# Ledger of designs, part 106: designed miniproteins, single chains, continued (4)

Each design is a single chain, and the fold is of that chain. pLDDT is the mean over its residues in the fold that is shown.

## One batch from the design tools (miniprotein)

Design m15912
Fold by ESMFold2-Fast:
Structure m15912 (fold): chain A 81 residues (1-81)
Amino acid sequence: SKEAIELAKKALELAREALKLAKTREDIARAIGVILAAIGLIYEAELLAEKGTLTEEEAERLVREAERLVKLAEELLKEVK
């Protein structure tokens, strides 16, 4: 799940950059949405690891979700440039 956390941190950084460049309410809302989702994923990954409930299947799910957030943040950043 370290991979999921690092990907989520990347999505968070990209979304924060997009938020700084965003000029419309829609783009601001999209950036905030990715930021909140990335933070939530980091907390979920850390919580599952602490409780010892992080299975291989859950780890793979978290990585897929984090990769999706990275793509959303990259797309938004391209649109707001």
Scores: mean pLDDT 86

Design m15913
Fold by ESMFold2-Fast:
Structure m15913 (fold): chain A 63 residues (1-63)
Amino acid sequence: MKKVGLVRAPSKEKAEKAAEFAKKKFGLDEVILLIGVSSEEAYRLAAEIERKTGAEVYLVGGL
């Protein structure tokens, strides 16, 4: 089963740093950067990815 991280941050630079940390800490196969996305939108995207792909999704970061 694939592990996918959704990293939410106010800027690309902050998201990239958080993504690198999360990828190493959780052993993520893929990382998606969400710049300026609300918590609710990130949660909906996580649910859709899990439903469509069967991946284990990790939500990382916050605004």
Scores: mean pLDDT 78

Design m15914
Fold by ESMFold2-Fast:
Structure m15914 (fold): chain A 85 residues (1-85)
Amino acid sequence: KEEIEELLKEAEELAKELGKLIKEAAAKGKEELVKKLLEQLGEALELIKEAVKKYEEGKYEEAIELLKKAVEILKEAVKEGKEGL
């Protein structure tokens, strides 16, 4: 359970950072970068929703795997956002 809480916190922090990068990209008129980052954010949010469903079903290992995947996508998106700015 603690691992799930830590992964959720990490995902939340990464999503906040990504949101700031999307704002900066939009302010600079980087439409393709904004589109890409929004798509990655959406994919990560769907994985988090699936993880919550697995957690509610008591499938903690599956929830952890989905959250790790979401965190990976968010880390990649943050890196691409920083490199693209």
Scores: mean pLDDT 87

Design m15915
Fold by ESMFold2-Fast:
Structure m15915 (fold): chain A 117 residues (1-117)
Amino acid sequence: MIELVESGGGTVAAGGSVTLTSKISGDYESIVLASWWRERPGEPLEFVASISGDGKKTLYSPEVAGRATISRDKEKKTYTLDLRDLEVSDTAVYYDVAVTKDGRIIFGQGVTLTVVE
């Protein structure tokens, strides 16, 4: 069984940066796609970024393109989302989501980011 443990949220000033980290317990190698999604206050869950299980393919939403980087570290069993030039509209609960080789979708518990002026 795979568990996703998130960290790196909190309160950050607009124009700053944040690193959100997901630590994977269990079979890291079974992950074929890792992604970050967010739920802004009063809005539906939306896609932010993804990385393939081999690390070779990345995809970014237009809202964060050019100011986000998604990466993975096999030795640490992590993947991270770096967000730069933060806007108040980046305030959300962020979820790491993993898709496994057997087609299961696993959500982390969510990490809260609050961006203030």
Scores: mean pLDDT 86

Design m15916
Fold by ESMFold2-Fast:
Structure m15916 (fold): chain A 95 residues (1-95)
Amino acid sequence: SPVDVVQQQFDQMVDVVRSMQPQVDPSVVDQRVQTVRRYGQQMVDAIRQGNTGQARNYMVQAFSVVRDLTVQTDDQQTQQQVQQLQGQVANAINS
């Protein structure tokens, strides 16, 4: 289901954020993980309610948080992975 795809992609996004810990302060990583999970939950709820516009808005907010961290680490490979995950979530919302 679209919900299962979104949940899977957000779990991968959390793993990406946690993988930044050696270069990003662990307390910052923990706070950003909590923010990403909050937006993920709000997106899932929006999908269940048929609110695709709200789901896209929460997606944009979640991925903006992650992209800000990847810019701080100067990790181009992680930035590309984040963009790919965002595309997969967008496709799931539009399905």
Scores: mean pLDDT 79

Design m15918
Fold by ESMFold2-Fast:
Structure m15918 (fold): chain A 79 residues (1-79)
Amino acid sequence: MKSKEELKEKVEKYKKEILEAKTLEEAEKKAEEALKEAEEILKEGKAEGPSQESLAEAYYDAMKGEVKNALEEKKKELE
């Protein structure tokens, strides 16, 4: 499983990509990609053990929250 630092960098990367998207469709596509990756990491963490599961759950929650907030902000920008 990826380190805490790598997971944090992924959250920041996807948040930036969503906020920099030119259209709502592009932002939604980036959000879907981010959540799919977070779900796969969550499954991987659960398989590896309790410490990895806890880290993966924290990452999933962080990604889900940041993606939701970025999408809402992008929707407000567009109309």
Scores: mean pLDDT 79

Design m15919
Fold by ESMFold2-Fast:
Structure m15919 (fold): chain A 57 residues (1-57)
Amino acid sequence: MILEVERLVDLSNEEERKKLIEEAMEELGADRVVEEELKPSENESGKVKLIIKLEKE
């Protein structure tokens, strides 16, 4: 099963990005990250949308 979540992250803060991915995996009980994508945010300069696709086996 593939699950998709979106988070807002500061592009310069890799530690925050890793933490958000770990939290999403734990919350959804996912086993791995399938895809990680960064897209521009309309509303805030310096922040991007983190789109995480997770797989649960």
Scores: mean pLDDT 75

Design m15920
Fold by ESMFold2-Fast:
Structure m15920 (fold): chain A 68 residues (1-68)
Amino acid sequence: ASDGELLKLVREHFEDEVLKMADEGKSREEIAEKVAELVRKYLLEEEGLSEEEAEALARKVRELLLSL
């Protein structure tokens, strides 16, 4: 998946979680780690990706969120 597709997935499915954590004063690192775990579970459960593929994409999401 492209960087844009991964960020779109976060926006469509996890925006409320990101905003809630930001409002609670969570660090960027804590938010990125939590969102990456949520994305990993989503890719496994809803998209049927392998654990290896889901973990690789979750790592990429974490990296993207830390670069923003």
Scores: mean pLDDT 81

Design m15921
Fold by ESMFold2-Fast:
Structure m15921 (fold): chain A 63 residues (1-63)
Amino acid sequence: MKRREAQELLGRAAKLASAAKDPELRKKAWEYLVKGARALEEGKYEEAIEYAQKAIEIAEKGL
């Protein structure tokens, strides 16, 4: 289910963004998280997944 996949990825992204040590990467990861959460609320699950994946990638660089 794409909705559940988006929710799980956004949750993972939020945890990683919160753990990121670099302030700039943390901020950028949160920006993508906000876009992903908005896409999820609008029923745009594929877009929510893409934004969540970008947030994860950025947050991991900040760990």
Scores: mean pLDDT 83

Design m15922
Fold by ESMFold2-Fast:
Structure m15922 (fold): chain A 72 residues (1-72)
Amino acid sequence: WEEVLKLAGEAAKHLSPEGQRALAEGLVNAGKALAQGDEEAARKALIEGLDKAEPHASAEGQKLLEKIKEKI
């Protein structure tokens, strides 16, 4: 999860404001699921946020979002 958060911070720099909000929402929902001990719900929440952010990402941003998906 630490590597996921670091990659998410880098990816955010390559997203439009709409993409940044989608990613942030996914991270917040994933964090809530992790606080409840539900790692599967956390992964699903993050993937949904990444999928919503992807259309708002540059080519470099899209590569970073794909790397995050590979880590979870």
Scores: mean pLDDT 82

Design m15923
Fold by ESMFold2-Fast:
Structure m15923 (fold): chain A 97 residues (1-97)
Amino acid sequence: REYLEQALRALRIALEEVRRAAEAGDIERAVEALRRAIETLDYLYEKTTDPRAQEVLAEARRLVEEALRAAEAGDLEAAIALLERAIALVEEALRRL
């Protein structure tokens, strides 16, 4: 539970940074925010012993990696949508715990 709450906080921070980057046209800022989110998710995945939390973190990481690829291609709208999906996934998992 605590690791999924930490993941949710990290994803929300990344979403805010990517939204600000989109307003500024700053693709590099969006890419850096997404890379930091992936690093946080990887750390939490290694630290958790709960298989259910590991599954959620792995799927969230996959969505953030897709968001990173979209951002690198200049598609910040797609990156935002993928981050919102990752956030919704973690929020739903927290409701079922």
Scores: mean pLDDT 87

Design m15924
Fold by ESMFold2-Fast:
Structure m15924 (fold): chain A 57 residues (1-57)
Amino acid sequence: MEFERLLEEFREELRRLGVSEERIEQYLRALRTMREDFGRSLEELRAWVEQFLENVR
């Protein structure tokens, strides 16, 4: 639930920044892999998203 909200918020920010839909889906897939396969916490994923958005702004 909280994870899906993070993905939707990230998608919305990437769209606002003009990132292509194909690239957005690649980033969202990477976050799902980090969560599901590597066991990254929601806090770690949120920090990663914040750092990523700072780098592209």
Scores: mean pLDDT 80

Design m15925
Fold by ESMFold2-Fast:
Structure m15925 (fold): chain A 61 residues (1-61)
Amino acid sequence: MSEAELKEAFSIFDKDGNGTITTEELRTLGLPDAVINEVDADGNGTIDFPEFITLMKKMQT
């Protein structure tokens, strides 16, 4: 998985341009709630780009 693909996907989901994605948007990618909750460490329902990369890497294993 390339970083360019991850950046493109993140940009598509970051519709308001604030640099974060909601956990609901991540669920549309087919990610399990357990993985989403693990990366959303502060429990606020949003994930920034480094957290998004971590999530996508976890889905590869």
Scores: mean pLDDT 72

Design m15926
Fold by ESMFold2-Fast:
Structure m15926 (fold): chain A 80 residues (1-80)
Amino acid sequence: SEEIEEIKKEIKRLEEEIERLEKEIKELKKELAELEKQTGEEAQKKVEELKKKLLEKEIELGVKRIELGVLKIVLKKLEK
């Protein structure tokens, strides 16, 4: 079925995007941990910027995980 193949293609795309986001979040968490060891106004500003970026990426990851879950349910129903 062409519909099944298209859904499998979208699942693969979402899985790849999720993997990239997880790697980005992991690196941002490492940067945040290193910056939190530093003192001063410049370090504090960078911490706030990284926290905002991390939150935005975590929200994006959450949305994509929900989309992936929905597509996997649809795929299972179509494959019977």
Scores: mean pLDDT 87

Design m15927
Fold by ESMFold2-Fast:
Structure m15927 (fold): chain A 77 residues (1-77)
Amino acid sequence: QEKLKEEAEKLLEELEKAKTLEEAEELAEKLKEVAKKIEDPVEYTAYNLRAIGILLDLELEKKKKEEKEKEEEEKRE
Protein backbone atom coordinates (compact mmCIF):
# COMPACT_ATOMS: atom_id res chain seq x y z
CA GLN A 1 0.00 0.00 0.00
CA GLU A 2 2.88 2.43 0.76
CA LYS A 3 4.14 2.08 -2.84
CA LEU A 4 0.66 2.89 -4.18
CA LYS A 5 0.46 5.98 -1.96
CA GLU A 6 3.92 7.09 -3.15
CA GLU A 7 2.84 6.63 -6.80
CA ALA A 8 -0.38 8.58 -6.12
CA GLU A 9 1.59 11.44 -4.51
CA LYS A 10 3.98 11.58 -7.50
CA LEU A 11 1.07 11.65 -9.96
CA LEU A 12 -0.62 14.37 -7.89
CA GLU A 13 2.56 16.50 -8.02
CA GLU A 14 2.74 16.04 -11.82
CA LEU A 15 -0.97 16.89 -12.07
CA GLU A 16 -0.39 20.15 -10.14
CA LYS A 17 2.37 21.04 -12.67
CA ALA A 18 0.18 20.24 -15.71
CA LYS A 19 -0.34 23.30 -17.95
CA THR A 20 -3.04 21.90 -20.26
CA LEU A 21 -6.39 20.26 -19.54
CA GLU A 22 -5.50 17.32 -21.84
CA GLU A 23 -2.28 16.63 -19.89
CA ALA A 24 -4.12 16.94 -16.57
CA GLU A 25 -6.87 14.54 -17.69
CA GLU A 26 -4.29 11.87 -18.64
CA LEU A 27 -2.51 12.25 -15.29
CA ALA A 28 -5.83 12.20 -13.40
CA GLU A 29 -6.80 8.91 -15.09
CA LYS A 30 -3.46 7.40 -14.05
CA LEU A 31 -3.98 8.68 -10.49
CA LYS A 32 -7.50 7.19 -10.46
CA GLU A 33 -6.14 3.76 -11.48
CA VAL A 34 -3.53 3.89 -8.69
CA ALA A 35 -5.97 5.31 -6.11
CA LYS A 36 -8.57 2.55 -6.67
CA LYS A 37 -5.96 0.00 -5.48
CA ILE A 38 -5.58 1.84 -2.15
CA GLU A 39 -7.53 -0.05 0.53
CA ASP A 40 -8.09 3.01 2.76
CA PRO A 41 -11.33 4.63 1.50
CA VAL A 42 -10.48 7.99 3.13
CA GLU A 43 -7.11 8.22 1.34
CA TYR A 44 -8.62 6.91 -1.91
CA THR A 45 -11.32 9.62 -1.73
CA ALA A 46 -8.78 12.34 -0.80
CA TYR A 47 -6.57 11.60 -3.84
CA ASN A 48 -9.58 11.54 -6.18
CA LEU A 49 -10.99 14.80 -4.78
CA ARG A 50 -7.64 16.58 -5.14
CA ALA A 51 -7.36 15.41 -8.76
CA ILE A 52 -10.94 16.55 -9.49
CA GLY A 53 -10.17 19.95 -7.92
CA ILE A 54 -7.16 20.50 -10.18
CA LEU A 55 -9.12 19.41 -13.28
CA LEU A 56 -12.04 21.67 -12.34
CA ASP A 57 -9.72 24.67 -11.92
CA LEU A 58 -8.19 24.02 -15.37
CA GLU A 59 -11.66 23.54 -16.94
CA LEU A 60 -12.89 26.81 -15.39
CA GLU A 61 -9.81 28.64 -16.73
CA LYS A 62 -10.39 27.18 -20.22
CA LYS A 63 -14.12 28.03 -20.09
CA LYS A 64 -13.40 31.65 -19.10
CA LYS A 65 -10.94 31.92 -22.00
CA GLU A 66 -13.53 30.49 -24.44
CA GLU A 67 -16.25 32.85 -23.13
CA LYS A 68 -13.93 35.83 -23.68
CA GLU A 69 -13.25 34.65 -27.25
CA LYS A 70 -17.00 34.07 -27.83
CA GLU A 71 -17.80 37.66 -26.79
CA GLU A 72 -15.17 38.94 -29.26
CA GLU A 73 -16.51 36.64 -32.02
CA GLU A 74 -20.17 37.68 -31.42
CA LYS A 75 -19.16 41.29 -32.14
CA ARG A 76 -17.83 40.16 -35.56
CA GLU A 77 -20.66 37.80 -36.62
Scores: mean pLDDT 72

Design m15928
Fold by ESMFold2-Fast:
Structure m15928 (fold): chain A 57 residues (1-57)
Amino acid sequence: MMAEVAEEERRLYAEALRADPETKAELLRRMMELGVEALEEAVRRTVERRERERALR
């Protein structure tokens, strides 16, 4: 049972939801598509993509 790692990811993802609504929508959508096991991967990739776009813009 990997509750510790998943819990930290949930916190980061919960804070991202408060950052902006677009990030929330993407995170929720990716989590639903990939499932619980891929939750961490989806969160990290979404955050990285968002930061890269912000840096370019």
Scores: mean pLDDT 63

Design m15929
Fold by ESMFold2-Fast:
Structure m15929 (fold): chain A 94 residues (1-94)
Amino acid sequence: MVTLTLTVTQRPDGTVVVTATITASPEYDNDKLYLSVTVNDKTFAMVEVKNGETYTRTFSMKPGETINITANVYILRNDRLTLAATVSKTVTMT
């Protein structure tokens, strides 16, 4: 089982911190895991991640602005990339 947790923290200075945490069961210890994050219409470069690792990105938002965040975890096994977990959140800056 691969579990993806997406946390979004708003700060009083108008910044938003997005944190993705990946947890994978031992059956995936020999597989490579990749994380892809999309914020609004921009997909950030896919990064290799390890079990228990966190990925953090910070960006600025205006009050009342709404963003959509999608995080996907892929497993690479036998040269095949398979979607293992996906989480989406919508955030409105208050």
Scores: mean pLDDT 78

Design m15930
Fold by ESMFold2-Fast:
Structure m15930 (fold): chain A 92 residues (1-92)
Amino acid sequence: SDEERAATFLVDALDLASKLNLPREELVRRIASGDISPELRAKIQQAIREFFQLPDDAPDERLRARLRAYLAAHLPDVSEAAIERVIAHIIP
């Protein structure tokens, strides 16, 4: 799916599997479906802040905006709707 393509790219670009010590396939499935625990969501959000060099107190809107721009720039063939769903799973 487009959600799986966006999730796969995000997991690889941010090296989430290594950083979170979780299997790549598990992270892709969870991010694409939204089956993310609050603890895992917080860790993913922190990895996003670190990747974009944002302060720890950066508001969620800034995280969403930076992630949206990054995914859109690298995934022109993925629907905007799928990118928005993946972002909403991580930063509700």
Scores: mean pLDDT 89

Design m15931
Fold by ESMFold2-Fast:
Structure m15931 (fold): chain A 70 residues (1-70)
Amino acid sequence: SAAAREAAARHLVAGVNALQKGDYETAVKHFEAALALEPDNPLAHRGLAIAYRKLGETEKAEQYEAKADA
């Protein structure tokens, strides 16, 4: 729905802003919220991959990189 797309877009923007501030845990929260609204959103998968790499969660980062490229 349009409402779900708008809510997901707000979470994607908040996630990117959190990444830029170095708040990687907050970025994960926002990208996960975006995926709850749009399960296959590739931007949310890419955001999670970046955030998990910054947190040192290599295995999770690789998982989300694969999902973003699918």
Scores: mean pLDDT 87

Design m15932
Fold by ESMFold2-Fast:
Formats: sequence, structure tokens, C-alpha cells
Structure m15932 (fold): chain A 60 residues (1-60)
Amino acid sequence: MTVLEAEFSSLHAAIGAALSIIGDVPEAKVSVEGNKLTVEVPNDEKQIKKAQEILNLSKA
């Protein structure tokens, strides 16, 4: 598993990003602690890139 972490401005923003990842990368495991999101993605380049793209868009 590849672990991706991101910190957002609020819990609401972190939850929004988590829901987007679950929708587009259903095999990923997400965990939210306050404004921090941790994503465990299978070691698949396509899934990792999709998760990274969602995190980057959600931080903006």
C-alpha cells in the first residue's frame, strides 16, 4: 500500500476530499483526523495518480 497524507484548512474540506477519493478510487482506505486526511492506496500507478490528483485539487 502507498500512503498519502494531506492537511486541509478544515474538517469539512478533509471529509470532502475523502468522499471524492472513495468515489473515484473505491479500493483506497481513508482516515480523517481533524483536518488531516490519510489515504492508503493499492500499489497501482493509475490509482495512486488519481488519488494524488484529487488531493491536489481539494487543497486548492
Scores: mean pLDDT 80

Design m15933
Fold by ESMFold2-Fast:
Structure m15933 (fold): chain A 66 residues (1-66)
Amino acid sequence: SEAVKLVIKKEIENLQKEAESITDPEVRKKVNELIEKAKQALENGDFDTAVKYIKEAYELIKKAKE
């Protein structure tokens, strides 16, 4: 569904903005790698995999802010 693709794309955009606030270089690197994997999955129509990588990236960001 194009609607689902647009929602996931918007979530990736929001995640990229959250990633800009990460000061730890190692966490930032891992989050950016997950963002790239999510983008590739979205491009291939694998929405479940894209969402999985988005969630993993948000979990890393949350732990870094604890």
Scores: mean pLDDT 85

Design m15934
Fold by ESMFold2-Fast:
Structure m15934 (fold): chain A 63 residues (1-63)
Amino acid sequence: MTPFQQAQQMIDDFRRMRQQGIPITPDQARRMVQLIQQAGTTDPQRAREMMREFFRISRQSHS
């Protein structure tokens, strides 16, 4: 699994958690950020877009 595929799977998991009312933990958020940064070595623009999507989901969970 590529870093992008793994990051996308985690984003999908976070959306599912949000639907269930489960907040994203700080450890999960840190893991996601590290994974996106790793993917950014291959495609910085895609990684930037995924980071924005993750922060959007994270903010919705904390709202």
Scores: mean pLDDT 76

Design m15935
Fold by ESMFold2-Fast:
Structure m15935 (fold): chain A 110 residues (1-110)
Amino acid sequence: MTEEEIKELLEIQKKLEKEGIIKLTVEGNKLTIEVSDDPEVQKIVKEIGKRLEELSLAKVTIEGNKFTITLSPGVEENLTGEQLGAAIAYGIHTKNVEEAVEKILEQVFG
């Protein structure tokens, strides 16, 4: 991923946080995302989390509107919680789960 692409993802993330759609907290290899009560946003985050678990990239715990994503060992060497959060925000913005997953895979394996 280029520096310009990362900057665009971060700008999208900041916009969604300002609008109250998401709230991100990063603690090492753990990302906590608090999602608005919008069913479409919740569905997108759930589907991204499911794809990450299917790919063995992370473990996801869901408690109401709070999603805790813990990166698998070795994945955190190539993907930060901040980068993961920005990619998820991109998926919410575009309403496209696969584009978010592709951005994550590019950072982990590209």
Scores: mean pLDDT 81

Design m15936
Fold by ESMFold2-Fast:
Structure m15936 (fold): chain A 98 residues (1-98)
Amino acid sequence: SSLFDKAVELYKQGKYEEALKLFEEYAKQLSKAKTIRPEDIIEFLMKYGDVLAKQGKYDEAIVLYETAATLAEKYGLFELAEKALARKREVQKQAGRL
């Protein structure tokens, strides 16, 4: 969606707070969640990456996992960061074999 694409672009520009706000709006639209925490947005990014990976969209999935890992590190959520990086490594292996 345009909101998601805009959020990724802001993230690439280092505008993390603005990117997080758009990811939050996007997550809210998809999940209908009343309250969204940084942890919930990061988990959403990982789940969306998982879906893209299952569709063979490995490059897009890698971007989402990298985004999730960086946001998790920014907020001190190091276990989530490691989970995101583990997903990234797995998808990179799958892409390299195909």
Scores: mean pLDDT 79

Design m15937
Fold by ESMFold2-Fast:
Structure m15937 (fold): chain A 92 residues (1-92)
Amino acid sequence: GELAFNFALSALSLAKEAGAGVTATVDGTTLTLTLSGLTPEQQTALALMAMGLQLEGVAVTVSLDGDTLTLTLSGLTPEQATQVASLAKELQ
């Protein structure tokens, strides 16, 4: 749970620095972050970080559709998921 939470915070920080659009949805212990307006290089960096976490056994998936990157993270506490969603809302 902690690695997934820290990754979500890192993704939000990168999105904020990039001026990217961020939305977050929470379904139980599953958090979905949708990031738009990232460069291909930034999308690749996040995908590689997610792949590294998958090798560590973290439940994270990445999908790319055009300029939109979707990160799905499971195993968060409800409190962690809510905190990330609140931070994502503040970036809009």
Scores: mean pLDDT 79

Design m15938
Fold by ESMFold2-Fast:
Structure m15938 (fold): chain A 59 residues (1-59)
Amino acid sequence: LAEYAVGLVKKALEAGADPEEIARWLAEQLGISLETARRIVRLAEEGRLEEAIRLLEEA
């Protein structure tokens, strides 16, 4: 699940989607905090996908 969600975030970012929209989507879909969702999006933007997946699994 986490790997799939981070993959979607990466694809959305590459398509030019707004990072704030992506973060809100993650928070609402997975029931995580907006702060955590924003951090996951930031890690994905930096190409740090393994760290993003791990953070989401711990949330």
Scores: mean pLDDT 82

Design m15939
Fold by ESMFold2-Fast:
Structure m15939 (fold): chain A 66 residues (1-66)
Amino acid sequence: SELEERIERVAREFEAAIAAGDVERARRLAEELIELLREMGASEEEIEKARRTFEWAIKNYAKAPT
């Protein structure tokens, strides 16, 4: 579906932002992914788990640009 294709695209952009150390962009993309998950019918428990996972990834893999 178009929604699933958009989720895959935004997820790839999120991974790229993490790899680039762009914390601000990664946080914006994480919020977009959360909204897309809600549109797919994800439960609040699933949304909370996803949010925690995205924050963990940003904290542990993204480095601030010099």
Scores: mean pLDDT 80

Design m15941
Fold by ESMFold2-Fast:
Structure m15941 (fold): chain A 70 residues (1-70)
Amino acid sequence: MEAREEAKRRLESIKKGLELLKDKLDNAQIMVEIAKRRIRELSKELGVPDIGEQMIEEMDKALEEIKKKA
């Protein structure tokens, strides 16, 4: 009868670890958002929005490579 409760308890422990990791990932995501916004704003002001979008794509690919290595 307690087997399901034991399983839930173990899963909850893992979930708590994931919640802490999510907080760190959210902070990193905010920094990425700020960088992307700056690139878009500057590239628009300089009249080269195409270059700005290409740089953002390169950043996204670099971030995906980091995630794959993790």
Scores: mean pLDDT 76

Design m15942
Fold by ESMFold2-Fast:
Structure m15942 (fold): chain A 76 residues (1-76)
Amino acid sequence: MVEELIEEARRLAEEGAPREEIDRLLLEAIEGLLEELSSQAEEMRRAIATNEVFTDTESSRELRALVEEKLAELLA
C-alpha cells in the first residue's frame, strides 16, 4: 500500500537510514500509485466504450481525488 511505503520511508529517515533505502521505498510508492491510476483509467475507458455512461464523472472524480490524496501523501 502506497501510504505504508511512505510511512516506512519517513521512519527510516528518522532512524538515519541511508538515502538509498529511503529512495527505494519512495520509488515503490510511486510505482504503486501509477498502477492504481492505470487500473482506474482502464476501467473508466471500458465503461465509456460500452456506453455504460456517457460521461464518467464519478470515475473522473475518483481519479482526481486519488491523485490529489496520493500526491499529497507522497510529497509530504
Scores: mean pLDDT 66

Design m15943
Fold by ESMFold2-Fast:
Structure m15943 (fold): chain A 86 residues (1-86)
Amino acid sequence: MTLTLVLSGADAADIAAARAMAEGLEKGGYRATVEVDGDRVTLTIEGANVSAQFATLALLGEMEALGSRVVSTVEGDTIRADLTPR
């Protein structure tokens, strides 16, 4: 399936983490793209399986560890996460 992660309120560290994840996924044989528009980040993963889903959840956990509050909603194959400073 195609999994889409939409982040709002991302800072420079969050953006760097999302890009690193996309590069790791591409090395793993997935097609992953990252689009950045200010504080909004869209990560699209084609051919997503349970490993790609787990990596997406791990990324959100990393963003919480970096000082953001993460509120996420799942809408089919799209995960929307709002990031706010703690």
Scores: mean pLDDT 78

Design m15944
Fold by ESMFold2-Fast:
Structure m15944 (fold): chain A 55 residues (1-55)
Amino acid sequence: SSMTEELARKILESAKEALKQGAIPAAERGLQDLRELGREDLAEELEKMIKEAKS
């Protein structure tokens, strides 16, 4: 649904902002939320960004 799509994108954008601020745990919560929504595509994108931030 469009509402689920909008929610997933807001979660991803919030997680990206958290990573810019060094808030890795907040980004990892976003990853869990995306997986719960069944948005594996966005979850994989975010997981890759989290790995890069940890490196």
Scores: mean pLDDT 84

Design m15945
Fold by ESMFold2-Fast:
Structure m15945 (fold): chain A 65 residues (1-65)
Amino acid sequence: MIKIVSAQLAIMAFGVDAGVAVKVEFRGDTLVVTIEEGDPEAIEELERRIKEYGKKLGLKVEIRR
């Protein structure tokens, strides 16, 4: 089940929890996450969480730095 608004909010919450500044946009069928600032280790862990979350929901996720 795809809930776009819930997915965007969840990814934004992951960013806040990790201390990483992110922007989340929806483009077509893809959630685009732009990483603006954060600790490198926190960014890598956040990217893993986002990818796993997207895979679990059947959503395409694109991560930009």
Scores: mean pLDDT 76

Design m15947
Fold by ESMFold2-Fast:
Structure m15947 (fold): chain A 56 residues (1-56)
Amino acid sequence: MDTTDLSDLSPEELEAVKKAVQERLEYAKKHLDPETVKRIEESAKKLFENIEKAKK
């Protein structure tokens, strides 16, 4: 795996990832069914938790 740990990213890069995920969530809410959106939100929540742990 090339990016196993988000700690390899700078805080600015981590914020960019958060913004990209938020944009994808907004798109999903407009175009996808609620069940699919829920799965994406769950994945995004885990990613955000990992980003916050990596930022310090």
Scores: mean pLDDT 72

Design m15948
Fold by ESMFold2-Fast:
Structure m15948 (fold): chain A 69 residues (1-69)
Amino acid sequence: SSMEKKIQELLEEVDKLLEEIKNTRDPKKLKELYEEVRKKLEQLAELGADPTTVAGYALRAIGAVLDAS
């Protein structure tokens, strides 16, 4: 379905942002990237993405920021 494709596209965008977070050394850029991830995870939840998947990505985002810090 078109909703499934939109969810997949957003997950791919989050994966790319998580990779950018891991490779970033600037604290301001880390904050901006984390805020972008948070917004996309909110969109995923609104689109009805699986709650366990969304929660897993949220935890991965926190882990990536901590590893980069």
Scores: mean pLDDT 86

